Designed miniproteins, single chains, continued (2). Designs and how they scored, part 15

Each design is a single chain, and the fold is of that chain. pLDDT is the mean over its residues in the fold that is shown.

## One batch from the design tools (miniprotein)

Design m4489
Fold by ESMFold2-Fast:
Structure m4489 (fold): chain A 68 residues (1-68)
Amino acid sequence: LSKEEIARLLLEADTNGDGYVTREELEAVAKARGITDPATIDAIFERVDKNGDGKIDFKEFVDFVTSE
């Protein structure tokens, strides 16, 4: 997955705009896009969820999309 694809999945997973994405929300959106490999979801969380709380907040999302 490219950084741009991950960013799109995260934006689509935050459907209510509360600034949080859970693993279940990301997995549901990823499945709708044809991404069904659990290892892919794990890799996304490892890259983006820096505080390890099992949720991706707006700050973590911004840090991910602005980092190289």
Scores: mean pLDDT 73

Design m4490
Fold by ESMFold2-Fast:
Structure m4490 (fold): chain A 88 residues (1-88)
Amino acid sequence: SMEAGQKAVQTAEEAVERARRIAKENPGNVGAEIAEGVAALVLGVMKLLLSKGAVSEETGQKLAQSAKIAEESAKRAAKGEEPLPEGA
């Protein structure tokens, strides 16, 4: 449903905001900046698909999960750890 899609977008937006804060708190950390960019890209794709009516509930949830994985990658980069692999 559109409502489920909007909730998934909200989840992704919250993940992007958290990744952005991590990048801001760790200026010059390339891994954190890349992870923020990935989270923002996932959110952009999700919003585009939702605007076209192309997002299934399952797809929306998977994209929201991808944004949360990018947030976790930002946290790992801030600690000097490697980001999570693609599709983790």
Scores: mean pLDDT 77

Design m4491
Fold by ESMFold2-Fast:
Structure m4491 (fold): chain A 77 residues (1-77)
Amino acid sequence: SALTDRLIEKLLSLITDEEERAILREVIERARREGLSTEDIALIAGEIIAEQLRKGRILSREEAREIAEEVLRKLRE
């Protein structure tokens, strides 16, 4: 939906680091292509941000993908 698109862009705009923003955008766009709901996409984005806070650093593209896959696995159980 247009509202979902605007909220995602708003969330991404709050991320100061260009690489972090690009990685998160890629993960979100992949989830959308896989037909995930707004709620499921929010869970994936939230877990990536939470893991970055736990580690005190920006995740790599590989680490972000692994977290997205783990969240997807749990949602399918």
Scores: mean pLDDT 78

Design m4492
Fold by ESMFold2-Fast:
Structure m4492 (fold): chain A 81 residues (1-81)
Amino acid sequence: SHMLEEAKKILENLIKHAKEKKLSEEEKVVLMLIWAQEMLEIYKLSPEEVRKLVEEAMEELEMSEEAKKRVFEGLDAMIAA
């Protein structure tokens, strides 16, 4: 869908930005959660689509297991609300 393709482009730009600016693990967590919230609330993407894209992005960003856990906990809280 157009919305899914747009979401992917935004995410790719954010990944590039995070790598170029050498964002901390904490900054990457915040970035992923802000993007996910906007995709769920504004773009109305499904939880399944957002979760898959977040998982792929965290792998690309080489995030620590602690940082990944924090992102998943935040994402699950957003989906449950």
Scores: mean pLDDT 87

Design m4493
Fold by ESMFold2-Fast:
Structure m4493 (fold): chain A 91 residues (1-91)
Amino acid sequence: HMPSFLDILEALANEDFDRAVELYARMLGLTDEQIAALTPEQREALLERIKNRLKEMLEFLDAYEQRHGELNEVGRRIRELIEKALETIEK
């Protein structure tokens, strides 16, 4: 079972940064042993990668809305979850 990006957004909403980093590392194909061995610096680097991915997702949604018109309910909810996750990381 591969974690989804929604699982990462849920972890960030709960301010569980360690879980978010572990889920993202698993998505990147890291083993359980590699994840357990991550240094604080490596965990912070992965959190920055999550932050950059969230920003890219917002830019994609904005570009999609500009091309196709207003986002549907699902698209708007995903944007709200991403914006909240970014606010939580940047606090």
Scores: mean pLDDT 81

Design m4494
Fold by ESMFold2-Fast:
Structure m4494 (fold): chain A 87 residues (1-87)
Amino acid sequence: MEAAREGLERAQEYADKAAEAAAAGDAEKAKEYAQEAIKAGREGMKAAETGEAGAAAGVAGIAGAAEAYVAGLRAGNKEAAEAGLEA
């Protein structure tokens, strides 16, 4: 569970940073931090042997990042939002 825990903590940290950037109207920073949160969440999921705890960690990271990314879109960067649609 170590890597899954690290993934969750890292994903939450980047999700918070993405939300702060989105609140400031910086869609570029919000996108960058959201991508880092998603990456950390995915790494946490892959490291979980049981799947359950890792899935929870990954979902938390992705959900937080997604919310921040949507807030970034509201700042007027619709091209960045569309580029992230396939991610």
Scores: mean pLDDT 61

Design m4495
Fold by ESMFold2-Fast:
Structure m4495 (fold): chain A 61 residues (1-61)
Amino acid sequence: MSAVLTEAFNRLAEVARAHPDDYAALAAALREASQTLEKAGLTDAARRFRESSDYFAALAA
């Protein structure tokens, strides 16, 4: 796994641990991770993180 993808997963795990059941916080973290992955050229991973962000954003709404 690339260093960028590993850091994205570590950040997401940190947010999930700090804010359990806060779907808005999870959606925001997934959106940030998606942007970072897209910038790094990991387009497929970025798309999956964005889809997950949209899912949790819908749950938070």
Scores: mean pLDDT 79

Design m4496
Fold by ESMFold2-Fast:
Structure m4496 (fold): chain A 108 residues (1-108)
Amino acid sequence: MEEVKDELLKVIDTLRERLRQIVAELPPDVAEQVLAGLDELYASFKKRIEEAKTVDELRQAVAEFAAGLQRLIDKLRELSDNPELVDQAEAAAGEAVRRMLEIIEKAK
């Protein structure tokens, strides 16, 4: 359990840093809105991972985080006129979710 939690937290930490770098290229007002949403999702997910007692609770946390990320990417797409930057954010989010699900499926 602790090992799975540590791996999930490393994935989300890497994603958060990557998304912060991508969003830093946006106009300041757009960047502030997206970063606020990202920080809220990160804090919520981290708390749920720390409080989880079962692999099923971790799977539920990842599913809810993935849904939150999709809403954040959709908002970014509405606010940004740079589709390449949005596509980079979406790719990073998708890869992180895929990796988290892989970690959970391999949990013993």
Scores: mean pLDDT 83

Design m4497
Fold by ESMFold2-Fast:
Structure m4497 (fold): chain A 93 residues (1-93)
Amino acid sequence: DILLRDAPPELRALGEEVLENLAKAFKYAMIGDKEGVDKYLEKAREAFEKRMAENPSPELERAFWLAVASIYLMAGDEEKAREALKEAKKYLF
């Protein structure tokens, strides 16, 4: 659970459902299960969209896309990681 301890408070603010699905996607990325990564990132995105509809936040958008980028980097998908980083950068200010 070292990765969960290193998660910034902003990631926890995404909500339990989003964080749980991001954590599952990360676990599948670590073992090279691309289908699992895609499945749980999609679930995380759906939960995140519901969270943003209730309480929109540029800071949470940034935190979410940085987490997605980290998962893609772990999965070895550098191109998708760069795309996620570009999305995160839209919310830097």
Scores: mean pLDDT 78

Design m4498
Fold by ESMFold2-Fast:
Structure m4498 (fold): chain A 75 residues (1-75)
Amino acid sequence: MKKLEELYKKAREVALEAYRQAQELLSQGKVDEAKQVLKQGVKEAAKLIASTGDKEIKEQAEKTLEEDLAVIDEM
């Protein structure tokens, strides 16, 4: 579906921007601030994907969000 493809594209752009900001913060030694930026980015990306009407895609996005948040907390 065209709407789903656009949501995935926007989600990738949000995640990449959050990653870029986090890398800048990490280069300054601001690890906790970098973690917060990454968490906000992955939550926003998951919210965009969850805005689709597809239940399976929503469930997968929720699982991916939980995994991403766990990885960020272990950084």
Scores: mean pLDDT 79

Design m4499
Fold by ESMFold2-Fast:
Structure m4499 (fold): chain A 58 residues (1-58)
Amino acid sequence: PIKPLDAGSAMDAARERLGEEAAKEIEDEVLRALTRRPLSSEEIRALVERKAAELEAA
């Protein structure tokens, strides 16, 4: 795609980098956030990237 910066691409990158188990934890975090309020694709992407960084540091 001409605009690769989206939530799906961020999730794919996290899964490739950290593995499927970490990707599931990130997905759960996104789903929890979505139950509180609607999020834009950019907000979801930022949340995915932040959570991936936290899991990588842990």
Scores: mean pLDDT 74

Design m4500
Fold by ESMFold2-Fast:
Structure m4500 (fold): chain A 100 residues (1-100)
Amino acid sequence: MNAEEAEKLRKLLELLENDTEENLEEARKILEEIKPEVRQKFGQLFTEIFQKEYKEEAEKLEEEYKKAVAAGDQEKVEEILKKLREIVREARLRALEELM
């Protein structure tokens, strides 16, 4: 990896460690500047980490999500989506660290 791409990934990691709305907007801008090849490698690492460490938990949440949607329980749907976002965030941070 070249030094410029590594610096962009380091900045993303710092921003995503404290995922305020302002930091997420800045992270989005940096993601648009990263080379497609580096983004592809990040996606591969994210998928591998997610499948290895979070798949079982995500599958349980997906089953709960389907039940909540079928029941029309919007509060439960929002709670499950919040938990899924946290799992995705953790997997993303780990993938960024592995990529660097």
Scores: mean pLDDT 78

Design m4501
Fold by ESMFold2-Fast:
Structure m4501 (fold): chain A 73 residues (1-73)
Amino acid sequence: SLMRLLMETVALGEVTLAEQMVKNHPNDLKVLQQALEMVEKALEFGKEFDLPQEVLDYIEATKEKIEAKIKEL
């Protein structure tokens, strides 16, 4: 549906912004924590609106990558 496409665009937009924050500030713990919170909220939003599994898997993989970076600091 058009609404699902819009919700998918919003969720992926938030994840893309979080990825850019991590790329621009890879050693800033506070920025990484903010990026993690954004990705976690995008994942909750994606589950609420029943986004495609491939999209949810992508968001979850991004979350795990950010968590791994935080653990290394």
Scores: mean pLDDT 87

Design m4502
Fold by ESMFold2-Fast:
Structure m4502 (fold): chain A 95 residues (1-95)
Amino acid sequence: MTPLEKFYQALETGSKEEALKQGQVYIDTLNISDEKKKDLLDVMKALIDAREAVRKARAAGVTDVDLESQEYLYHLLFQDKLLDAKREDTNNKMS
């Protein structure tokens, strides 16, 4: 299981500390700029926080449309940044 797969597993189980740890391990394996690593880490942290907020609201029996919309937007942003990072990593490793 890759660090990225462990990150997603930790997100699903609500283990914020484990998600941050595995996300950092994954980012450290990428052959990309420090600026892109920082951007990816910042979006990853935002996604973790948004998912935790949604999870807490749902556990309390509340559907918070703003929290769920925010989580969805950070999920899309994370996917976009992750694809960009993977492309740069692949190109740099093939050089």
Scores: mean pLDDT 82

Design m4503
Fold by ESMFold2-Fast:
Structure m4503 (fold): chain A 58 residues (1-58)
Amino acid sequence: KPSQELIDEVRKVIERLEKEFGLPLPKDDGSLRTISRYLQENGLTPEQLYEGFRKALA
């Protein structure tokens, strides 16, 4: 189970990406927990999530 701190950091990344690209992204607790768990399981940080999405969408 991911920490609340990690979930909050992921939410900030998703909000930033949504604002930057104008694309609606899932921000519900279930989606944020799923993404946070994926980061934990793969040893990734919220910063790496942001960089990965930014490169993929650019």
Scores: mean pLDDT 79

Design m4504
Fold by ESMFold2-Fast:
Structure m4504 (fold): chain A 112 residues (1-112)
Amino acid sequence: AEERIEKLKEEIQKLQEKNKEELEELYKKGKELADKLGPDASDEQAEEALLEATREVAKTLSPEQREELVELFEKTAELFRAMGEAGLWSPEEAEGNARLARRIAEVIREQL
């Protein structure tokens, strides 16, 4: 169980390093939208802001960059599920985080 988690973490880290600039742009855009919501923003509002930031950033990327980010977030979803299966996270937390990662990947794929 731990070996699969470690392998996924290594793969994710390599993709994060390769796509650092794109991820930083996504973070900046997400923060801009979150700042507009204010300090009382709910977790749901923050998630929606992140998905909207993802759409905006994805439109500026090449097809190759979008494919790499899709792979990154799909592997991140696999990692969260593997962590739930290993008992490191509750099944509910693992699936919730995996669902968000998959939604991010789907939003990016929609721009292909």
Scores: mean pLDDT 79

Design m4505
Fold by ESMFold2-Fast:
Structure m4505 (fold): chain A 68 residues (1-68)
Amino acid sequence: SMAEERLELLKLLFELDEMIKAGVSEEDLINFAKQALKEKGLEDRLEQLISNLKGRLAAKEYAAKLKG
């Protein structure tokens, strides 16, 4: 169902957010996301998820530059 799909995507987004906070590389984050989406049958969401990851990583980098 669409509700089950949304729940699985939400769980994946929380896992990815924790990995970003832990300093996991963009390459490893993208590879993790690809495998997780493939396993769940949600490969059509990959482009949106990668866009979200890149935005979050850019925000983290920007915040780090402001801590001078």
Scores: mean pLDDT 80

Design m4506
Fold by ESMFold2-Fast:
Structure m4506 (fold): chain A 89 residues (1-89)
Amino acid sequence: KSEIEKLIEEIVKKIEEIEGEKSGEELRKFIESLIKEMKKIIGDTPELYEKIKEILEKVLELIKNNKVTVDEVKDILTKLALDYIEEEK
């Protein structure tokens, strides 16, 4: 949880630097909603925690190396989450 919260804060801060505070708040709400849905589908497990951390770390590295929009980040997060959900079925 603590590491995930730190990753969310770093991602949001980077997007705020690119698109402003409103885009950062939108992305924070999106990530929190996505995590909630993943927990609902898979369950609140240590394996899910590690996968969420991995997804967020990949997204943070992408943001650090590229100028991206909030919509592009949402698309990438959705693709990575869906890929993991399909692997768990």
Scores: mean pLDDT 80

Design m4507
Fold by ESMFold2-Fast:
Structure m4507 (fold): chain A 66 residues (1-66)
Amino acid sequence: SRLAEVVRAAVALGRTLKLSPEVAAALLRDELLDMGMPEEVAEAIAARYRDGASAEELAALAEQAE
């Protein structure tokens, strides 16, 4: 899934750049919105990221939203 790949890439980039969870989650939300994901779903995934969800869990949530 393209959405799952984008989620994994965004999480990896956030860790590499040592972004705070709040900033990384906001950037992921914006990426998902740009990909055409509904705002409510993108916000839910971003909230899970902020709360410490793994890249695998976040990618699975994005795939389930398709």
Scores: mean pLDDT 82

Design m4508
Fold by ESMFold2-Fast:
Structure m4508 (fold): chain A 80 residues (1-80)
Amino acid sequence: MLSPAQLRARADAIVDEAARIVEETGSEEIGELTVELLGVRGELQDALDAGDLERAQALLAQMEEIMKKIKKLHEEIKKK
């Protein structure tokens, strides 16, 4: 299982990448997914503050799933 520091670092890296894609694309759909991602990041912090590492790990996996959707949309925008 990832440490709390590793969970925070990975979550923050995902948020930073999503923010960069939103800035580059101006896409409202990617913007909406990024807002969802920020919500899950907040829940991950709450889980870490509660010492619930299993929940934090599951929330990180949810963030990674949202990020895959963002990357797919980014690729589709680049092809047009």
Scores: mean pLDDT 85

Design m4509
Fold by ESMFold2-Fast:
Structure m4509 (fold): chain A 74 residues (1-74)
Amino acid sequence: SEQELVDELLKEFKERLEKVMKESKSREEWVEKAEQLVKDFLKELEKTLSPESLRQATEKAQSIIKELYDKFES
């Protein structure tokens, strides 16, 4: 289903963001790379998903970013 596709893509997105965090030498470098990855991810979702699924995926992606940001500050 489209929802299962969204969940799998979000899982891969989170894993990619975590990898970039570990490989980044500074907070500034991580933020820059994370912003680009987020933009690219959302553009691909926009091509594939219905408007409602895109809205839900965007909200979940924002939640993941906040979770990782909070972990980085901790």
Scores: mean pLDDT 77

Design m4510
Fold by ESMFold2-Fast:
Structure m4510 (fold): chain A 94 residues (1-94)
Amino acid sequence: DDELQSIASSAVNTLFLAGRSLAAHDPEAAAEMERYAAEIWAKSNAKDIAGVAQTLKESVRILREALARHPGAPGLADYLKSLEKQYEKVKAIL
């Protein structure tokens, strides 16, 4: 529970930062980052570890695609690494 909440909190913060970075360049991807943040928060509160893992996996895929389209967008590579780290952590407790 505490571990899941720690993972979710870190992921949500990273997704908001990624969304802000993408807002001017890729508003669709920015909106998806905000949606994933809301889903991870809701699923972590429901103690749905598998649901958090699934949403993290999707967020990593979409952010990787956004980074490929916008390599100059600030912080995206670091945000991607952070989300990948949170995904590995959630898999360890799944």
Scores: mean pLDDT 88

Design m4511
Fold by ESMFold2-Fast:
Structure m4511 (fold): chain A 93 residues (1-93)
Amino acid sequence: DEEEIEKLIEEIQKEIQEFKEKYSDSLSEETKKVLEELINSRDPALALLTALALGKTELAERLEKLLKKKYGLSDKDSEVTKPVSEALKQFNK
C-alpha cells in the first residue's frame, strides 16, 4: 500500500506539472515556485490538497482512502483540519 501511495503522489505531481505548463503564461513566478515545491514535496497531505484544488477528485479520493487506511484520516480528522483549510483559503486570495 505504501507503493500505491507513492504512485498516486507521482500522478498528482504530474498533474501539477501539466497545470504549471498549461498556465505558465498566466501564473506569477511566485506561484510557479510554489507549484515546483509541491512537485518536489512528497508530503501526502499536500498532494491530497493539491489534487482537490486542481479538480482531480478521483486521484484525491484514491489517495484519501489509502491515507485513511494507513494513517487513520477520517471524517473526524476532516473536522479537526477545517481551521487549516480556512487559513489556506485566506492565503490563496
Scores: mean pLDDT 68

Design m4512
Fold by ESMFold2-Fast:
Structure m4512 (fold): chain A 56 residues (1-56)
Amino acid sequence: SRAERLLARARAALAEGTEAGLREAYVFLSEADSLQPSPEVAALRAELDARIAALR
């Protein structure tokens, strides 16, 4: 589904470990959440927050 493709893109962006990647992950996760809220979206948002904290 489109939501699954967005989640895959969000994971790839998170894996980059760059500020640009984190920004992209945020956009993809926000779009995925608007299409289909899920525990996986919530988990990836938690991972995004952890990655941001690690870079700061």
Scores: mean pLDDT 80

Design m4513
Fold by ESMFold2-Fast:
Structure m4513 (fold): chain A 99 residues (1-99)
Amino acid sequence: SSELSRIILMEIGIYYYELGDYATALKIFNLIQTTPDSEIPSVAKKIVEQLSKKDPKLAEELVQKAKDLYESGDQSALDRLGGKALLIQTVIKSGAELN
């Protein structure tokens, strides 16, 4: 589903931000905002495949985390995830624009 695919990308984007890979995090968050619902599952699959080449266990854990959140139906938790992704994107952009 397009909703699940966006959640997967948010989890991966947050992961890269926590690693200090701000360029990859920003790229992923921009893909979430700019990619149409019809294309987002293919984009998510490609990003998961790229992560799986480096760390297949981590890729599986992040995908499972996204699935668990999506299947929970916890709208409050989903809203917090979306808010965190937007905040991170804003912080990275502000840093890039000032430096």
Scores: mean pLDDT 85

Design m4514
Fold by ESMFold2-Fast:
Structure m4514 (fold): chain A 94 residues (1-94)
Amino acid sequence: SKKEELIKVFSETMHKILQIMREENVPNLEEIEREALRALLEASRLDVASMKEKLVETLNRIKERFLEEVKNEESRKKVEEIVEEAKKKLDEIA
């Protein structure tokens, strides 16, 4: 289903971001992970288009938080690229 594809893209994307966050010693990773899981659960109750929008908004918020905490230019670029690639994949599904 399209919802299952959206969940897969979001989950894979979050896994990649959280790995970089751990390497950069970003605080409160457990809180960020719980926020992502809650957003996914809430989004899964919506239609496909609204689910996509909520997941994109969640990725943008997590990206913004990362960019505020992390000054390493390579890591900042990687997370921005990961999020932009995920947004393109989510648009292709929905």
Scores: mean pLDDT 88

Design m4515
Fold by ESMFold2-Fast:
Structure m4515 (fold): chain A 107 residues (1-107)
Amino acid sequence: AAEAELAAARARVDGLIKKIEEMSSKETVDKVRKLVDEALSGDLETGQKAAEEARKIVEDSHGEEGKKLGDELYEAILRYTEAHNRVRKEEGEQVRALLDAGDAAAA
């Protein structure tokens, strides 16, 4: 189920970027996309900093509507990072369970 949460979180981020593309200059969109890529590929601390910078760029570009959209983007990025970390943890637990099952002859 963690993979489904990760896919849903990614789809939400992508949807918010499309909304930003409709409202923003190419330069602003390129900056936001770069920060989102850094947030989604980094650890949680790096992701939070990149998400905060992306939020500020969107907020500064479109006033009150930009603030709402920036806040939604920030939350979507954090939820993606949390879901990604959950998938990695579950994968690690599954690998350990398989190794422990392989050692059943020793137990």
Scores: mean pLDDT 75

Design m4516
Fold by ESMFold2-Fast:
Structure m4516 (fold): chain A 75 residues (1-75)
Amino acid sequence: MVELRAVLQLSPELAEKIEKNFEEVKKRIQEAAREKGAEAELELKGNELTLTVRAPTREQAVAALRASAKVILET
């Protein structure tokens, strides 16, 4: 298993939006990661968002990380 972690510094506005819709955002991220054959975990602490992706290969982990990040940016 390959594990990749991204720490994103969010604007206060985006952090508030994600906090209010955390379960929905988490679900969409997990679905996006699963489409790439990976698992994803999401943690929000203040304006810091931690995204952790696990996959059998680095290529799948990178693809899942990109897909998950896109969900966050489109929120």
Scores: mean pLDDT 82

Design m4517
Fold by ESMFold2-Fast:
Structure m4517 (fold): chain A 95 residues (1-95)
Amino acid sequence: MSEEEFLKLLKTYLDDPSALTEEQRAELVRFFEYLLRGVPLEDGPIGTIAKLLVDKFKGKVDELINFLESILPELRDYLKPVAEKLIEYLKRFSK
């Protein structure tokens, strides 16, 4: 999946979660896991990514937070702390 395809699919999901098949939703989760694997569990890198996501998804940040919270139980245990910290920063920067 290309970054452009991922962003388009994610935007479609944030607009209407029912618009995606189970397979497409699973592909979004796998791509997020791939992205999170590259992120160190540190405030600086996570805060930077959160700001980039807020800028990219202006007007859809709450839906993005809801999506991340919905997939959190499905993530591998070692990725959960990074995802939880990212959600916290998204909530802070969306205000």
Scores: mean pLDDT 78

Design m4518
Fold by ESMFold2-Fast:
Structure m4518 (fold): chain A 99 residues (1-99)
Amino acid sequence: MSKEEFLAVLEAAAHLLSAAMIYVTAKREADRLIKEGKYDEAVKTLEEGQALVEKHLARLEEIAAKYPDNEEVRRLVEQGRAILEDMKKDLEKYKELAK
């Protein structure tokens, strides 16, 4: 691996970590709001968190496009996509509770 490619892996890992921490934090706050009966605020919290996760995933995918043969970057993209998918599923569940 080149030094440039290794630095790209570190940047990709930082974006994945940011996405994961945003999801955990947004879900924790949304779950707290659900317990208080504040369903609309819980939905809004997850929607705002999802928008931030999508920004980090977009940057992660840009790095993957520059290094298409790097398996570590590919693995990080797959993990980032899984986080977004889980977040979308949680958001749909919370929207049903807000009805």
Scores: mean pLDDT 89

Design m4519
Fold by ESMFold2-Fast:
Formats: sequence, C-alpha cells, structure tokens
Structure m4519 (fold): chain A 110 residues (1-110)
Amino acid sequence: MLTATVPEKVEVKQGGEKVVDVTVTASEAATSVGAIGGMGLDENNVLAGIQSGSTTGDVPEGGSTTLPVTVKALEDAKGGEYTLTVTVLGTGADGVLRGASGEGTLIVKE
C-alpha cells in the first residue's frame, strides 16, 4: 500500500542538522500520512535522534508525497556511518492503519 524511499546517503556535520526528504508512494488512497524517523546509534547514544516532523498529509491512489524528517548530530556526536531508518504510517481507504519503512546511510562528519 505505502512505500517509503529514504535518500541512499545523507551527510551531516558534527554539531549540525539536515532535513531529509522521504518520498512516500501509495498504491491506494491514504490519509494522515506521516513519517517517524529512526537511526542506528552507537551504545553511548551521542548522536541526537531524528526529530520526527509529523507532516500529516493525504496521498491519492497512485500518488506520492515528500515528508521532511530532521536529522541532528550533536557537537559531541561520534563520526561514522549509521543506518537511517524511516517508518511511514497512514490510514487506508478501508480505515486500516498501514505502514512502510525505508532505510539509507547517515554519515556523520567530524
């Protein structure tokens, strides 16, 4: 029903933030579509999590939308490569909650 496409590669500077555009497509009409972000962190969790911009929107059958997700790296965030996973939720025309996930690579530069 829904698919989520995260950019293959996202780079953020230590102490910086970046808005990641996630493309959502729908094979059937969906309402209240929003993104919930997540990322792989090291065990000390020094990388700030995704501040999920819950951009609520409707997607028509066969349509697509772009949802902005903000990724933030704190000034003490460890440099390296992480897996950025974004989950998208929406309600189908049948009233059933549907979900999809996409993933890409988040690169934190020191």
Scores: mean pLDDT 70

Design m4520
Fold by ESMFold2-Fast:
Structure m4520 (fold): chain A 66 residues (1-66)
Amino acid sequence: DPEVRAEMERAMEEAERRITDPDVKAYMMELMKYGRPNGVRLTDEELEAIAKLRGLPAPPELLPPV
């Protein structure tokens, strides 16, 4: 659903603007890049798994609610 995707992109963009940690910014950029241009969709569970690999808190703890 392109409408849901647009809202998610805005949420990520807003979160990125609020996130001052450069490591978190780089992480978010990489996730957006793989999710958008390649048509690969990442779920909250997948984002959580990636955050765990990076040694970061789960995405719901990193990202403010929309």
Scores: mean pLDDT 54

Design m4521
Fold by ESMFold2-Fast:
Structure m4521 (fold): chain A 100 residues (1-100)
Amino acid sequence: MIYVPADLQAGLDAAGSDVEKLKELLREVLASTKDKTLGGLKSMAMLYYAYENKLLSEEQIAELLAEVAKELGLSKETVEKMLKQLGFSEELIKKTLEKL
């Protein structure tokens, strides 16, 4: 189970709609996580938190998901599977894949 820690949730809430602050938090998670797949899942779970709490628009979430996928070198197939497992909508998944 992917869990977003309370301190990281507070950081996301404090960032709110500030995309640059959220990108900074994502970079820290990716840099601190040795396993790229686990880093990707954690980053996507953080973006799911932002999506579920309406901190960012659907378009901003799709763009950030695509950026994380590109940073990690993930295939479109892998990204689609990960996003489906996290519970993102088919529409948001499609928008993300179109940006890859």
Scores: mean pLDDT 75

Design m4522
Fold by ESMFold2-Fast:
Structure m4522 (fold): chain A 94 residues (1-94)
Amino acid sequence: MIRKLEAKTVEEATDKAIELAILNYQTGSAYGILVLDGVEIKITTKVEELGDEVLLQAYLEAPGNEPELVAEVRYDKKTGEWTLVKRYKYTYKK
């Protein structure tokens, strides 16, 4: 199922992208949609299996723009812990 979230700022958009990337991985959803200042931005997640760890890379894709990497999150399968590895500044401006 496709989820839609709203964000009021670029920083909130990154927070919501992280949240949806984790939920998409856990639920097997294809992607999410974020509404930022009335613009629908597609949230996509790349998954890399690293044995006992999973690396999620969260991307924001505005219409007409290339996907931008906004966060990397690591999941430890042994402990069930999620760790924020890196946040990147989202460069999209309306």
Scores: mean pLDDT 76

